# Ledger of designs, part 90: designed miniproteins, single chains, continued (3)

Each design is a single chain, and the fold is of that chain. pLDDT is the mean over its residues in the fold that is shown.

## One batch from the design tools (miniprotein)

Design m11120
Fold by ESMFold2-Fast:
Structure m11120 (fold): chain A 86 residues (1-86)
Amino acid sequence: MTREIQTGLLEAKEKLEKVLEKLKEAKKKKEKVPEEVIKELEEAKKLFEEAVAKLKSVIGETPELEKFTEEVEKIVEEAKKLKEEI
């Protein structure tokens, strides 16, 4: 269970990083961001939030989980800024 939740967190982070790269490429090319990419960002964010909540319920709050959450929140904020700039 705990390992499966941790895998879900890593998958959510990877999806967020891929969405961020798509947004960076769209900005570089000055292309309009597809609505599908915006939906992917929202879905990945929800999956991440759910996985964090589940992991906190199982292992509690740890410094490692806090650092991981901060890293992913930075990715989400950067993606939101790029989305607004495009």
Scores: mean pLDDT 73

Design m11121
Fold by ESMFold2-Fast:
Structure m11121 (fold): chain A 96 residues (1-96)
Amino acid sequence: SREDLLRVLAVASVALNIAAANPSLRPELVRQLRELLDALRAGSPRLPQLIAELVQTFKLDPAAIEAARAELATYPEADLERALERLEGNLKLAEE
């Protein structure tokens, strides 16, 4: 759904900013983001749990997530799908 896409992209955006400041967190973040993206694509009922686990693991600020979500909500779905595809590609390259 659009709401699931917005939540995943918002969480990924905040988490990647933290990993940019703390490179030692990158391998675990890449693993958790990949699991999150796979769950989103599969329409998994585990998606809310995986989001909550990522937020707790990286101590993400809920206010920062909501701000990112609100900004992303102004974009057309096609732009959000392109952002998702680019994120998926970047995570794949990080594993190689």
Scores: mean pLDDT 83

Design m11122
Fold by ESMFold2-Fast:
Structure m11122 (fold): chain A 70 residues (1-70)
Amino acid sequence: SVEEAIKELLEFIDEEYERVKKGEITLEEFAEKVLEKLKEIFKKLSEKERDEILKVITPILSEKVEELQK
């Protein structure tokens, strides 16, 4: 479901974000991992469901990327 996909993506983003903060991965590696996770999840979903997920995830991801670039 869309709700399950959003929860999975948010948990993944939070886990990988902590790894960037600890210096375990780079910001570039973080972006690549998030994109691959999005591709994996989107394979199971309709166009409408993908749009709904992006509306929730995009502002959260943008905020986290901005924090990592400071």
Scores: mean pLDDT 82

Design m11123
Fold by ESMFold2-Fast:
Structure m11123 (fold): chain A 87 residues (1-87)
Amino acid sequence: SEIAKGLEDAIEGKLNKEEVEKLKKKIEEVKKKQLEKAKATNPGEGVEKVEKLYKELLEILKLAVEEKKNAEELEKIYKEKLEKEKE
């Protein structure tokens, strides 16, 4: 699925900020559609399963983005320290 590929690419650090935001919006749109279907066909357990699944998917995306951001911040700090030592 497009979401599965997007999450894999995000975890591998292949997505830029715009692509991550587009993926997040796509996950939220698919969640909304699946919740509407679950409400019609299996209210209760079906709704809870959809809520849990998409909460977990959004959490994975958030962790992938935060890990990438922390790495970039660490690289900046270490580059600044290395430049000061060369002076």
Scores: mean pLDDT 71

Design m11124
Fold by ESMFold2-Fast:
Structure m11124 (fold): chain A 84 residues (1-84)
Amino acid sequence: MSFRGVIKTTAGGPPGVLTSESEYIIEDGRLVSKKSKWTRMPEARVGEVTVETTHDDESAQNLLDLANTILEGRRRGIELWKQK
Protein backbone atom coordinates (compact mmCIF):
# COMPACT_ATOMS: atom_id res chain seq x y z
CA MET A 1 0.00 0.00 0.00
CA SER A 2 1.08 3.59 -0.56
CA PHE A 3 0.48 6.40 1.87
CA ARG A 4 1.05 9.79 0.27
CA GLY A 5 1.19 13.06 2.09
CA VAL A 6 2.59 16.52 1.57
CA ILE A 7 4.20 18.67 4.25
CA LYS A 8 4.71 22.36 3.56
CA THR A 9 6.64 24.66 5.86
CA THR A 10 7.24 28.39 5.75
CA ALA A 11 9.86 30.23 7.78
CA GLY A 12 11.52 33.60 7.47
CA GLY A 13 14.67 35.03 8.92
CA PRO A 14 15.00 38.30 10.81
CA PRO A 15 13.69 40.80 10.19
CA GLY A 16 11.41 38.56 8.11
CA VAL A 17 12.66 39.71 4.74
CA LEU A 18 13.83 36.25 3.69
CA THR A 19 11.19 33.54 3.57
CA SER A 20 11.97 29.86 3.18
CA GLU A 21 9.38 27.52 1.73
CA SER A 22 9.93 23.78 1.97
CA GLU A 23 7.76 21.04 0.51
CA TYR A 24 8.24 17.40 1.44
CA ILE A 25 6.44 14.57 -0.31
CA ILE A 26 6.17 11.32 1.60
CA GLU A 27 5.08 8.05 0.01
CA ASP A 28 4.84 4.68 1.73
CA GLY A 29 6.42 6.15 4.87
CA ARG A 30 9.47 7.40 2.94
CA LEU A 31 10.56 10.85 1.87
CA VAL A 32 10.57 10.72 -1.93
CA SER A 33 10.85 14.42 -2.74
CA LYS A 34 11.84 17.65 -1.06
CA LYS A 35 11.95 21.20 -2.37
CA SER A 36 13.04 24.39 -0.65
CA LYS A 37 13.57 27.98 -1.70
CA TRP A 38 14.34 31.30 -0.11
CA THR A 39 12.21 34.20 -1.32
CA ARG A 40 11.50 37.73 -0.19
CA MET A 41 7.73 37.96 0.02
CA PRO A 42 5.20 40.45 1.41
CA GLU A 43 3.68 37.56 3.36
CA ALA A 44 6.91 36.46 5.03
CA ARG A 45 6.16 34.43 8.15
CA VAL A 46 8.20 32.69 10.82
CA GLY A 47 7.51 29.27 12.25
CA GLU A 48 4.42 28.35 10.26
CA VAL A 49 3.69 24.88 8.97
CA THR A 50 0.95 23.39 6.86
CA VAL A 51 0.26 19.67 6.61
CA GLU A 52 -1.79 18.18 3.80
CA THR A 53 -2.56 14.52 3.24
CA THR A 54 -3.99 12.68 0.26
CA HIS A 55 -5.12 9.80 2.45
CA ASP A 56 -7.58 9.79 5.35
CA ASP A 57 -5.81 7.04 7.22
CA GLU A 58 -4.37 6.96 10.72
CA SER A 59 -0.84 7.58 9.49
CA ALA A 60 -1.77 11.25 9.12
CA GLN A 61 -0.56 11.59 12.72
CA ASN A 62 2.93 10.62 11.56
CA LEU A 63 2.86 13.46 9.03
CA LEU A 64 1.95 15.91 11.78
CA ASP A 65 4.87 14.69 13.89
CA LEU A 66 7.24 15.06 10.94
CA ALA A 67 5.93 18.55 10.23
CA ASN A 68 6.56 19.56 13.85
CA THR A 69 10.09 18.15 13.69
CA ILE A 70 10.83 20.12 10.52
CA LEU A 71 9.40 23.30 12.03
CA GLU A 72 11.53 22.91 15.16
CA GLY A 73 14.63 22.42 13.05
CA ARG A 74 13.92 25.55 11.03
CA ARG A 75 13.20 27.62 14.14
CA ARG A 76 16.45 26.46 15.76
CA GLY A 77 18.46 27.42 12.69
CA ILE A 78 16.91 30.87 12.58
CA GLU A 79 17.61 31.40 16.29
CA LEU A 80 21.28 30.53 15.81
CA TRP A 81 21.45 32.91 12.84
CA LYS A 82 19.89 35.74 14.86
CA GLN A 83 22.69 35.53 17.44
CA LYS A 84 25.02 37.23 14.95
Scores: mean pLDDT 53

Design m11125
Fold by ESMFold2-Fast:
Structure m11125 (fold): chain A 82 residues (1-82)
Amino acid sequence: MVEYERKAEELVAKRKPYMDANPDMSKEEKAKIMIEMAEEVDTPEMRIFAEMARRYIETGDTKAAVEEGEARFRALREAEAA
């Protein structure tokens, strides 16, 4: 968990300057960056974030995307505990 948190913070720090340079970036463009970050790290947690971003683009429903992501995170945590 701690190692995952460090990688997430590092990715945010790496992408933040690009996002800050483009403050009017669309929701779709932000979602694409999330997908790129997930592909770069290639962890199960980041894959879930990428799927949430794709769901949001597809439906426009942030709550549904978050709920599905949370369910996937819970399943991942259970698998890690086994």
Scores: mean pLDDT 67

Design m11126
Fold by ESMFold2-Fast:
Structure m11126 (fold): chain A 72 residues (1-72)
Amino acid sequence: KREEILERGRRTAEKATEYLKKSGSNVTLVGIGSEDETMFTMYLTYQEAKKAGITSLEVIGLDAMKAAAEKL
């Protein structure tokens, strides 16, 4: 169900953002060839990381991630 996908995406994004914030590791999110749920989760992770001021995150395929999030 859409609501379950949205909730899982938010929780995953929050956890991913906390790990990035604590570790300072360089991470690349690749929005190419992924399922809509994965694309949505990556888009949320990008947005949460941006809000948190994380600079160690690289994103490839951001437009595709956003489109999948809007379609969901």
Scores: mean pLDDT 76

Design m11127
Fold by ESMFold2-Fast:
Structure m11127 (fold): chain A 65 residues (1-65)
Amino acid sequence: DYSKYAALNLYLAALQIEGVEARLEEVDGKTKVVLKAKTEEQLEIAKRIGEGIEKVTGVEVELEL
């Protein structure tokens, strides 16, 4: 779905601006987004953006500190 990919790219751009590291992992043939925060402030930002990714795109999001 083109719209889902466009939304995902916008969220990934927002994460990069906030300094949150984002990577894609494949688990059992499904794509997962992993967000790595270096501070508690970045972790809260990553949680909010990650919730948006899951709700809009249906892609699983994992958080790391």
Scores: mean pLDDT 76

Design m11128
Fold by ESMFold2-Fast:
Structure m11128 (fold): chain A 107 residues (1-107)
Amino acid sequence: DEKELEEMYKKIKSLFPSFSDKTALALSYLYLSIKYIKEGNYDKAVEFMTKAIQVASSDPSGEALEALKNYLSSLIPKDDLDKAMELAKQGRYEEAARIIVEALKKT
């Protein structure tokens, strides 16, 4: 599973070389979360989405959070994204992740 994260991170850095390391890491966790949603493994999907939000929220530049939000805004309803972002602002990362994963399942 660490191997899977390393492979995804390398791929994201290759595709988006201008993104910061935190942005690339947050997007790597996001892509793994989506992969697990497609596989029906929702526990891992929530785990990786939680990590994506935590990494993005820890970025003082705001780049990682903006990249995560922009990607998700193309896939899920604004109301679900806004609610998840409010929970993330409160440090409630797993609850934010569950809302995002549930919304992505409907897509």
Scores: mean pLDDT 86

Design m11129
Fold by ESMFold2-Fast:
Structure m11129 (fold): chain A 85 residues (1-85)
Amino acid sequence: VSSDPNTALLGTPPVVIDESELGKGLAKKALEATIAELEKTYKKVVAEVESSDSVGKALLESLGFKKIGTRTKDGVTYDVFAKDA
């Protein structure tokens, strides 16, 4: 399959964090730290999130990601987001 060695795939981030930690923005901070580390090595970070996952999409947009397309796999539609370093 086509892959760009300068692009990091973040994947679908299933963030399972305690309810008390979610209120403190820990999930967002963890993703910000991960993205910052990836941006030191890669020119682009790509993430896929289910088109129905409004929370996941809002989180990615809050981190500077922009929707670049859609992909359907096994009957599930994913929005593809990218952030340039």
Scores: mean pLDDT 65

Design m11130
Fold by ESMFold2-Fast:
Structure m11130 (fold): chain A 66 residues (1-66)
Amino acid sequence: SPALVEEGKLEETLDPYSGRKATGVYEAKEDEWYDERLNIIVKKGERVAVSEEDLKEIEKYRKPIK
């Protein structure tokens, strides 16, 4: 998925929330979650490309995996 990026490859990735060029990443550092806005499961250690403003929005749509 274009939302999931390796470190250093961010510049070629679009923020799936806004469609803009990503300015950062949000990582599943401690746990796995389902992102309702992206409709994907983010596994532990995976990184989602995101704009700085949309980073706060991700927390609203992040659902813990039961």
Scores: mean pLDDT 60

Design m11131
Fold by ESMFold2-Fast:
Structure m11131 (fold): chain A 94 residues (1-94)
Amino acid sequence: SLEEARELADKGQEAYEKGDYEKAIENFKKVRELFEKLGLERQAADATEMIGDAYYKLGDKEKAKSYYQEAIERHRELGDEERVAYLEKKLKEL
């Protein structure tokens, strides 16, 4: 449900802000699955980026790259060229 997705997104964001990046990843992966099931492709792409951010904070650059590349592809399919450019710049700095 959309309500469940919002609750999990809030939990993921709170975990990220507190430096609990493993919990953030867990919650953002669940959020992504829910948004995908709901057909909310932009929100699913945003959650994919957040997973990449959390892996980067953990020092897992390879996982961060993988999730950023996935988020780039998802945003490109959505025609969100501004977000694609932002993520490509972020990827180059890894």
Scores: mean pLDDT 89

Design m11132
Fold by ESMFold2-Fast:
Structure m11132 (fold): chain A 86 residues (1-86)
Amino acid sequence: MEASEEAREHAEKAAEEVGKAMEAIEAAKAGKMPPEEAKREALEALRRAEEHARLAVAELPAELQEEVRRGVEEFLERLRRLAEAT
C-alpha cells in the first residue's frame, strides 16, 4: 500500500515546520535569537505543522486516524511546551 501523494506532501510540510520551530528554539538557547522572537516563530511554525499534520491524517484509513492523530497532538504539544519555556 502506497501513501497518497497528497498525504506525503502534507507530512513533509508538517516536518519542515517542526524543523523551523526546533531551529528557533535552539537559536534562542544559543543566544543567537531573542527568546520572545524565537517563541513567536516556533509557535507559528507549530501551528502550520498542526494544520499540515491534520490534512495528512485525514488521508489515512479511518481506523488509523484516531491513533495517529493522538500521537501527533501529543508530539506537537510537547514542542509547544518547549517553545513556551523559551
Scores: mean pLDDT 80

Design m11133
Fold by ESMFold2-Fast:
Structure m11133 (fold): chain A 100 residues (1-100)
Amino acid sequence: MLSREEQLRAAAAALAEEGARRMVEAGVPEELARRMRERILAARTPFEMAQEIERAARELAELGYREGVEHLAEMARRMSEATGGALYFAAHMAEVLLEE
């Protein structure tokens, strides 16, 4: 049986890989998407994952990759669902960045 932490890390790994792939398809550079995925996967807690997702969303928004932010927001929403809402704040912040 996986611990709660191991379950969160497994879910994060799968969703981060899918999110990174979709970001590359939307025009985000492969190296940037890979780096963001690695930072998110290195997170030890839902709170740290939320912080890394928010950081990635800000970086993508500053670089003008709006579609990348949309895919990151979708990934964060799915991660929040999988983690019982722990990442809700990250999903919300990514969506706010798409508005401005």
Scores: mean pLDDT 72

Design m11134
Fold by ESMFold2-Fast:
Structure m11134 (fold): chain A 68 residues (1-68)
Amino acid sequence: AAATADVIGAAFERARPLFEAGRHREALELIRDEILAHAPDVEARLELTADGVPELVLRTADGRTAGP
């Protein structure tokens, strides 16, 4: 939904200073926490890639997978 997209967008904007500082894990944790706080119908998880890089995985209440 548009509201969910707006929450995700706002979370990314709030995380921008952390990305600019190279604090990518903390940026993704902030995005996850903001999504869970403002769009509780979205399942948001942090997973680690094979290289140990954090990745954000999203699933909507409609049962559709919503990726970045």
Scores: mean pLDDT 70

Design m11135
Fold by ESMFold2-Fast:
Structure m11135 (fold): chain A 89 residues (1-89)
Amino acid sequence: SVDALLQQALDEAEATVAWLTELRNRETDPEHRARIDALIAELQQRIADLRAWAQENPDASREEVMKKVLDLLSFVSMAIMDVWVLRRE
């Protein structure tokens, strides 16, 4: 269902926050730690915004929900890529 898709995207974003938090706790470089903290804060805000939008728009179309889900997941992907660039192999 549309609600299940929305919940799955929120769960993936929350899992990404947990992963970023673990990485931050292992990070020794203060500038890298600050960058990870900024990504966590932005992702938490986007999760909160999506939850608020869903509550305000209970009759939203599947297309509208899909666009919001893709926006959140696109940010999750960018955050993961930012961390991969930040951390040396």
Scores: mean pLDDT 87

Design m11136
Fold by ESMFold2-Fast:
Structure m11136 (fold): chain A 100 residues (1-100)
Amino acid sequence: GSKTVTKELKLKKGESDTISLDVTFPAGSTLTVTVEVEGEIKVRVTIYLDGKLLASGILEPGESLSASVQVAAGTHTVSVKVTNLGEDGTIKVTLTASWS
């Protein structure tokens, strides 16, 4: 399965915002989380699964970060924290959760 959310963020220098996605798995699954960014600013992207750190990286516009993890059946929350590392600007963030 797959679920995608896109959000445009207007972030001041050093400001953060969070995008979250709830996913329900009917059985134990491999979850792949992909975060793609485009826009004006360089950002730190941190991916959390149920509040636990899954991956982190620094992305320039046009780059992506991906991580995979085994998850149990049930509802899990994927959260992505985006922090502006440059001057004030905008960034479009696409969060995709895919599973098999």
Scores: mean pLDDT 88

Design m11137
Fold by ESMFold2-Fast:
Structure m11137 (fold): chain A 66 residues (1-66)
Amino acid sequence: SPAQQALIAQNERARAELERRLAELRAQYEATGDIRDQLLAGLTDIAISGTEFVIERLRKKVAEQE
């Protein structure tokens, strides 16, 4: 449905923002060696994986309705 496709688009945008933040945290860690940046990068990577799972699940539901 159009509503489900809009929700997928919103989640894809959120994932892209998390990916940008992950890159920033990794660059910061390489520059400073601050373990907190490495830990935050790990947590951000987990959040990205969760978002990808949600997107895949929504796409499967859209395909089932076609």
Scores: mean pLDDT 84

Design m11138
Fold by ESMFold2-Fast:
Structure m11138 (fold): chain A 82 residues (1-82)
Amino acid sequence: MATQEYIDTVRAAAARHGLSPDVAARIDAVLDKHADSTLDELGAALVQLFSEDIELTPAEAIRIIAGDPETIEEVLARVAAS
């Protein structure tokens, strides 16, 4: 997918899961910084960001880099619960 489509997917999932304002702001900052980045660069930045709050499996990290919306939804639910 295009980087902007992935950004839109992450923002929609974050809004759905009711993240704290501080966590939502950190996600928005990463998305804004990587608006012109490649999909894999954005995905790697998101893996690093989410790893601060939860432990990601190697499979989840690969799926985030691939822009998988189902994995993003699951990971954001876990971040919201942490």
Scores: mean pLDDT 80

Design m11139
Fold by ESMFold2-Fast:
Structure m11139 (fold): chain A 87 residues (1-87)
Amino acid sequence: PDPRVSSVSVEVSGPDPEKAKAVEEALLPRVQRLIGRPVPEAVLQAIRYAEEAAKEHGLKVKEVYVRVDPVSDDEVALTVHAVIEPA
């Protein structure tokens, strides 16, 4: 079976620190929904959540990096790094 997400962290960067912080605060609760999800589903959904969080603040996603770090045989830590830019 696929490993499952046990913990999540979010980092958002962009030219405006206040906007990056707002997107990060919107993205974190979305990504927390991925705890207990299989990694392939979680990675795909994390990218969608980053796009949704940026869009809700009138921004767009330039890049999304998802890092998967093994914690045990069946658990991983998921880090989502979104780079935002003006829409």
Scores: mean pLDDT 86

Design m11140
Fold by ESMFold2-Fast:
Structure m11140 (fold): chain A 62 residues (1-62)
Amino acid sequence: GVPKYITEYLALSEEEQQVYLQNELSVLTDGFQQVGFPEELARKFAQAIVDTEVAEIEKFKK
């Protein structure tokens, strides 16, 4: 089956999808900084996670 978060994301408009990804990036970046990572490294980790999630979502867009 398709994971719930992918189904929910695909139900969003293109504009809402962009807002979702930006919010997720911000939350992840803040989370990594809170556990002691420098801002630049936190942003890189957050971006890598978001990029991976987008790549997984694209597999289900067929």
Scores: mean pLDDT 79

Design m11141
Fold by ESMFold2-Fast:
Parts: structure tokens; sequence; C-alpha cells
Structure m11141 (fold): chain A 86 residues (1-86)
């Protein structure tokens, strides 16, 4: 609806902001994937179940980046993109 922001839209805006932070830290691929997730969620209404699955994958990706596991973080974000597109 154009009358108010959806949970999907608000979540997308937050993830795009977080992608900017990752890019500033040099995590270019993770930043690009998180930005793509944010863009999809802003343009398409995701269900609560999709938003929960995406959030859980993004939280796991954050933990992987904190542990220096960049490839694992990227793989988790790629799975989140698939859910966002479903």
Amino acid sequence: SMSELSRSHVTGVLYRGEAGHYKSQGYDEAAALLQEIGDILERHEASDDQLKQIRDLIQQSHKALDEGKVDEAVALLQEAVKIARS
C-alpha cells in the first residue's frame, strides 16, 4: 500500500543502510548482496515467514564475518537473496 510503509519496506531500508556499513569496512561482495536483499524487500512485499528466514540468515552472516569467514557469509547472503526473490 502507498498509504503507509510495510514491514518488508522498512526492513529493506535497514538492510540497505547496513550494506553501506559493510562496504565501508571492505566487505564489497557481502555489501552488494545485502543491498540486493534490501532493494528486493523495498520493491516487493515479503511475508512474515520470508522476513524471519532472511533475518536469521543475515544474523548468521554477521557472525561469519565477525569470525573472518567471508565466503561462508557470502553463501548465507546468497540464500537470503533466493528467499527474498521467492
Scores: mean pLDDT 83

Design m11142
Fold by ESMFold2-Fast:
Structure m11142 (fold): chain A 100 residues (1-100)
Amino acid sequence: MSQRQQMFQVADQMISPIVDDIIQRIVDQNIPISIDRNQFLQTVADIMGISVDQFIDMIRSISRQANQSVGVTDPGQIRITTSYVFRTMNTRGLQQRQSI
């Protein structure tokens, strides 16, 4: 597996339990999901009972840990991993809404 694929896999494994819990709450409460990143981030932060900034910091921390697990400390790679996580969360949320 490439180093990038390994970073994404580790990040996905670390975030999956949090994402699954959030998606379940969205489904159970019939919360509308926005394709717009800022509105999606606000919705997720509200579900978790934290601020958007705290949520972004959490995802950044997870991305940093995932990168460090494969020996990558470059801030650019952390940003790429963070973007991947946000995209994955939004996609999974939309898919779960369509499955009801």
Scores: mean pLDDT 67

Design m11143
Fold by ESMFold2-Fast:
Structure m11143 (fold): chain A 82 residues (1-82)
Amino acid sequence: KEKTKKALIAGVKDAIRALKEGNYESALRLAEAVKKGIEKNFKDTPEGKEALEAVQKAIDALKQGNTEEALKYLERAREILE
């Protein structure tokens, strides 16, 4: 339970780092992995639902090339999970 939450937080941090380094493909892949992890483990929690919405908005922003908005939503997802 705690290990899964820590792994998801680490995944969001890795996605943020990849985005800041200009590795957009890696950031997208990492964000999608975090989304699947939240859906599998925290889908029915209020925190998980809010984090899932933030990660989805980050994924949508990455697909549109909006790196600033993607970073904002990844940081929001991290704050929700912490």
Scores: mean pLDDT 83

Design m11144
Fold by ESMFold2-Fast:
Structure m11144 (fold): chain A 67 residues (1-67)
Amino acid sequence: SDDEIVQRIVDELRELIERHRDTLSLSELGGLVNQLFQQKVQEYKLSQEQANRLLSEMVGLLRELAA
């Protein structure tokens, strides 16, 4: 389902953030997350709705990291 694929990508991005949290700056993490977002949209041929949901989740993760 749409929810399952987006959630799997979000979980993968969260794991990537946790892996690199102590080694990369917030700016570098943001760049990496944005690059992977673009790659996942193309790789999975995400619909506009799925891409918008993933973008929202990605922004939320980066906001939590910056807090």
Scores: mean pLDDT 80

Design m11145
Fold by ESMFold2-Fast:
Structure m11145 (fold): chain A 65 residues (1-65)
Amino acid sequence: GMAAEIEAAKARIRAAMANLRAHGVSDAEVEALEREVFALIDAGRIEEALELLHRRGTALYLRTA
Protein backbone atom coordinates (compact mmCIF):
# COMPACT_ATOMS: atom_id res chain seq x y z
CA GLY A 1 0.00 0.00 0.00
CA MET A 2 0.97 3.67 -0.21
CA ALA A 3 2.12 3.76 3.44
CA ALA A 4 4.61 0.93 2.81
CA GLU A 5 5.89 2.70 -0.34
CA ILE A 6 6.35 5.96 1.62
CA GLU A 7 8.28 4.13 4.39
CA ALA A 8 10.49 2.37 1.80
CA ALA A 9 11.17 5.72 0.07
CA LYS A 10 12.07 7.40 3.39
CA ALA A 11 14.45 4.53 4.24
CA ARG A 12 16.17 4.90 0.84
CA ILE A 13 16.43 8.68 1.35
CA ARG A 14 18.01 8.25 4.81
CA ALA A 15 20.52 5.72 3.43
CA ALA A 16 21.41 8.10 0.56
CA MET A 17 21.90 10.99 3.02
CA ALA A 18 24.23 8.83 5.16
CA ASN A 19 26.24 7.94 2.02
CA LEU A 20 26.56 11.63 1.04
CA ARG A 21 27.84 12.48 4.55
CA ALA A 22 30.32 9.56 4.34
CA HIS A 23 31.64 11.01 1.04
CA GLY A 24 32.35 14.44 2.57
CA VAL A 25 29.19 16.36 1.66
CA SER A 26 28.48 18.96 4.35
CA ASP A 27 25.67 18.55 6.91
CA ALA A 28 24.09 21.79 5.64
CA GLU A 29 23.93 20.54 2.03
CA VAL A 30 22.63 17.09 3.07
CA GLU A 31 19.96 18.68 5.32
CA ALA A 32 18.86 21.04 2.51
CA LEU A 33 18.48 18.12 0.05
CA GLU A 34 16.69 16.01 2.70
CA ARG A 35 14.17 18.83 3.33
CA GLU A 36 13.43 19.21 -0.41
CA VAL A 37 13.05 15.44 -0.93
CA PHE A 38 10.88 14.90 2.18
CA ALA A 39 8.65 17.86 1.16
CA LEU A 40 7.92 16.02 -2.10
CA ILE A 41 7.25 12.75 -0.22
CA ASP A 42 4.85 14.55 2.17
CA ALA A 43 3.05 15.99 -0.89
CA GLY A 44 2.64 12.43 -2.27
CA ARG A 45 5.10 13.13 -5.12
CA ILE A 46 7.22 10.02 -4.49
CA GLU A 47 8.57 9.55 -8.04
CA GLU A 48 9.64 13.22 -8.23
CA ALA A 49 11.29 12.92 -4.79
CA LEU A 50 13.37 9.92 -5.90
CA GLU A 51 14.33 11.62 -9.20
CA LEU A 52 15.40 14.76 -7.29
CA LEU A 53 17.44 12.63 -4.86
CA HIS A 54 19.19 10.85 -7.76
CA ARG A 55 19.91 14.09 -9.70
CA ARG A 56 21.02 16.28 -6.77
CA GLY A 57 22.75 13.41 -4.94
CA THR A 58 24.80 12.55 -8.04
CA ALA A 59 25.79 16.22 -8.46
CA LEU A 60 26.93 16.40 -4.81
CA TYR A 61 28.97 13.17 -5.20
CA LEU A 62 30.68 14.59 -8.32
CA ARG A 63 31.60 17.79 -6.42
CA THR A 64 33.42 15.73 -3.71
CA ALA A 65 35.41 13.64 -6.22
Scores: mean pLDDT 81

Design m11146
Fold by ESMFold2-Fast:
Structure m11146 (fold): chain A 69 residues (1-69)
Amino acid sequence: SPVLRAQEVVRAFEGVPAELREAAVSVISMAVKEAGGFDEELVTRAMDELGLPEEVKRALLARLREALS
């Protein structure tokens, strides 16, 4: 399942601030569910809504692209 894979990737990603981790798992996995897989625009929007630092957004986006392609 791409949703389950996205949840695993976000939970394992050390660069996500601990206080935002559960929100990030929820919001990013919802974007993956809505797209039926990896959609860069929806995932980027989810990360922007969470207020993740720019460096974290770039690194996590690349990791999700790799894991879900």
Scores: mean pLDDT 85

Design m11147
Fold by ESMFold2-Fast:
Structure m11147 (fold): chain A 81 residues (1-81)
Amino acid sequence: DIIEEIRKRSKTDLEEAALLLSRARDYVLEGKLELARRLFEEARKALLKAYPDSISEEDIKKLEEATEQLLKGAEILLQRE
């Protein structure tokens, strides 16, 4: 499981978030959008752990909306002939 491998490799929650985001980007480029979405979800959780006093529920929702827009855009482009 790529998520478990990233967690084992990461020294901090911020590093975990960065590595998860990097791998999610790779999966978006490969057309693996459902796997990318899962990695974005785990990255948001890692960011919340890294900055619990600075990141609000509203910030998490905005980040979720931004990643969903990215995934929808990628899906539209990947459906082209």
Scores: mean pLDDT 75

Design m11148
Fold by ESMFold2-Fast:
Structure m11148 (fold): chain A 70 residues (1-70)
Amino acid sequence: MAAVEAMLEKIKEKIDEAFKKGLSREQIHSILTEAFVEANDLLETQSPELRAEAQRRLAELSKEVIERLK
């Protein structure tokens, strides 16, 4: 549980930092994609239940980022 929460918080920090720096839409999409790849690699070691919950939360985060890029 703690590892998944730390991962999600780290991803949110990276995205917020990118927005603060005024990075382009393409650069923010690249950061989001890289973060999701890293997250999925970490989740391969987790239980199926924890993986499913984390993937659902990552999908919600992705929707929030896309909304912010409009």
Scores: mean pLDDT 78

Design m11149
Fold by ESMFold2-Fast:
Structure m11149 (fold): chain A 56 residues (1-56)
Amino acid sequence: MDTVIKSLENLFDVEFTEEGRKKLEERLKSAKNLYEEIQVAVDLINEDPEKYVIKK
């Protein structure tokens, strides 16, 4: 799971908060491919970026 989350962080040039990582791990369990993993991350970032993403 860490490898997938780190790949998404690198792809979007963001860092997920602890809450964001937990929510991602939960949702990523249902993702079947890279496209679905990307969609899950985009949806999470758009839902509450202040809660789920660390601003650099």
Scores: mean pLDDT 78

Design m11150
Fold by ESMFold2-Fast:
Structure m11150 (fold): chain A 83 residues (1-83)
Amino acid sequence: STKEKVKELIEKIKKALEEEDYESALETMQELAKELQDSDPSVRQEIGKLLTQAFKALYNGDEKSFKEQIEKFIKLAEEWIKS
């Protein structure tokens, strides 16, 4: 199911962050965003914003900001699973 895939992707992102594999974390975040493409417009807008900010943070070497954007995205996905 889509919810099972989302759970697997969340765990994959968490693992990548623990291993400081930020490229893998960002790629998995993009895969997770694709699974959430049919969510509410407000959720899709927030996903787009978080992805853009994560890309900018990674490009600028801002590890702290990158982690903050990813953590917000994980929380959003976990809240979507509960709905």
Scores: mean pLDDT 84

Design m11151
Fold by ESMFold2-Fast:
Structure m11151 (fold): chain A 70 residues (1-70)
Amino acid sequence: SRDEVIRIVREAVNRLTELRDRGASREELQGVIDETRRELEKAGVPPEQRRQAVAALDQHLTDLLARQAE
């Protein structure tokens, strides 16, 4: 369901922020997105909804990495 996608994405966003605050590596942060992609696929989320969710996470990671690089 869309609610399940929203929940998974929200949890992933929170994990990315927490890991970044702990000084996690760029590879570790990317790993969260890769893991979340697999979780969405296992949950049977339709391909279009998975693409939207991953795109949102990629954007969030880009924003986090830009701030961390400063």
Scores: mean pLDDT 79

Design m11152
Fold by ESMFold2-Fast:
Structure m11152 (fold): chain A 62 residues (1-62)
Amino acid sequence: SAHGARAYAGALRREAAELALSPEAREKVDEWIARVLAATTDEEAARAAQEGGRVLREGVEA
C-alpha cells in the first residue's frame, strides 16, 4: 500500500538522519528507501524496510 510504503520510507529516512553514516551506508540506505517506495505489497515494503534497517545498523556502531 502507498501509505504503508511511505511510512516505512519515512522511518528509514528519520533513522538515517539520527545516525552518523558513512557515504557508502547512506547510498545503500537510499537504495532501500527506493525499493520500499517501489514495493507493490505491504509484505514487499516491510521486507525492504527490514533490510534497510539492517544496513543502517551495519553502517554505524551497533
Scores: mean pLDDT 75

Design m11153
Fold by ESMFold2-Fast:
Structure m11153 (fold): chain A 64 residues (1-64)
Amino acid sequence: MLPEHIDPEKADRVLLAALMEALMKGEVSDEEKAELVREYGRYFGFSEEEIEILTKLFLEYVSI
């Protein structure tokens, strides 16, 4: 679950963008998945703390 201070619409955009890119690449490592979330998180203006939370959520819920 996202912390209350994180914008869920922007978080969804980061996670969807990372998911779409991971799907297009096919087989990706957890480190590559984490890098995708970090890149998109920075692009959408999230803090390092928020990016870490989004990265953990992505790795927990995305089985790709």
Scores: mean pLDDT 74

Design m11154
Fold by ESMFold2-Fast:
Structure m11154 (fold): chain A 93 residues (1-93)
Amino acid sequence: SKEEILKKLNEIYQKTLEKISELVREMDAAIAAGDREAAERAFQKLKTVVNEAIKEINKLKEESTDPEVKEQADNFIKKLNEYLKKLEERLKA
């Protein structure tokens, strides 16, 4: 049970990072082209992907009382929020 939840947490996190990577390339290309509207749209897609991932991570966190599951889920949420903040700063530069 715990091992299965930890595996699912890692799978969600890795898939989210792959989606973020693709959208970051889209956002960076728009910024380089001076296309503010396209850059903002790419950022909104990034925000949606991150928020959906956090929602799924929190659902899995609720399925276990194990502190290792809580720690891993909280760590992934922290990293995703930190990444989104850095991308927002990049968009505003």
Scores: mean pLDDT 88

Design m11155
Fold by ESMFold2-Fast:
Structure m11155 (fold): chain A 78 residues (1-78)
Amino acid sequence: SEETLALAKRAVEEAKEAKKKMEEAKAAGDALAYTAYSVNAIGAAADGYLAMRRGEKEGDEEAVELGRKALEIAGAKL
């Protein structure tokens, strides 16, 4: 569905941003910022997993692929 695909696309972008911010915080030695962006990465992984599962049910291969990509970027193990 449009909603499932939109969720998957958002999850990918959120995962990319969170990981970028985590690496920036790590390089700066900012443990509080690193922890905050780690929470954002977990949220992106959750959205990615949800989009992947909904895409599987709906037969939306693009949403499944993007959801899986969001999980991979966020560093989640499946």
Scores: mean pLDDT 86

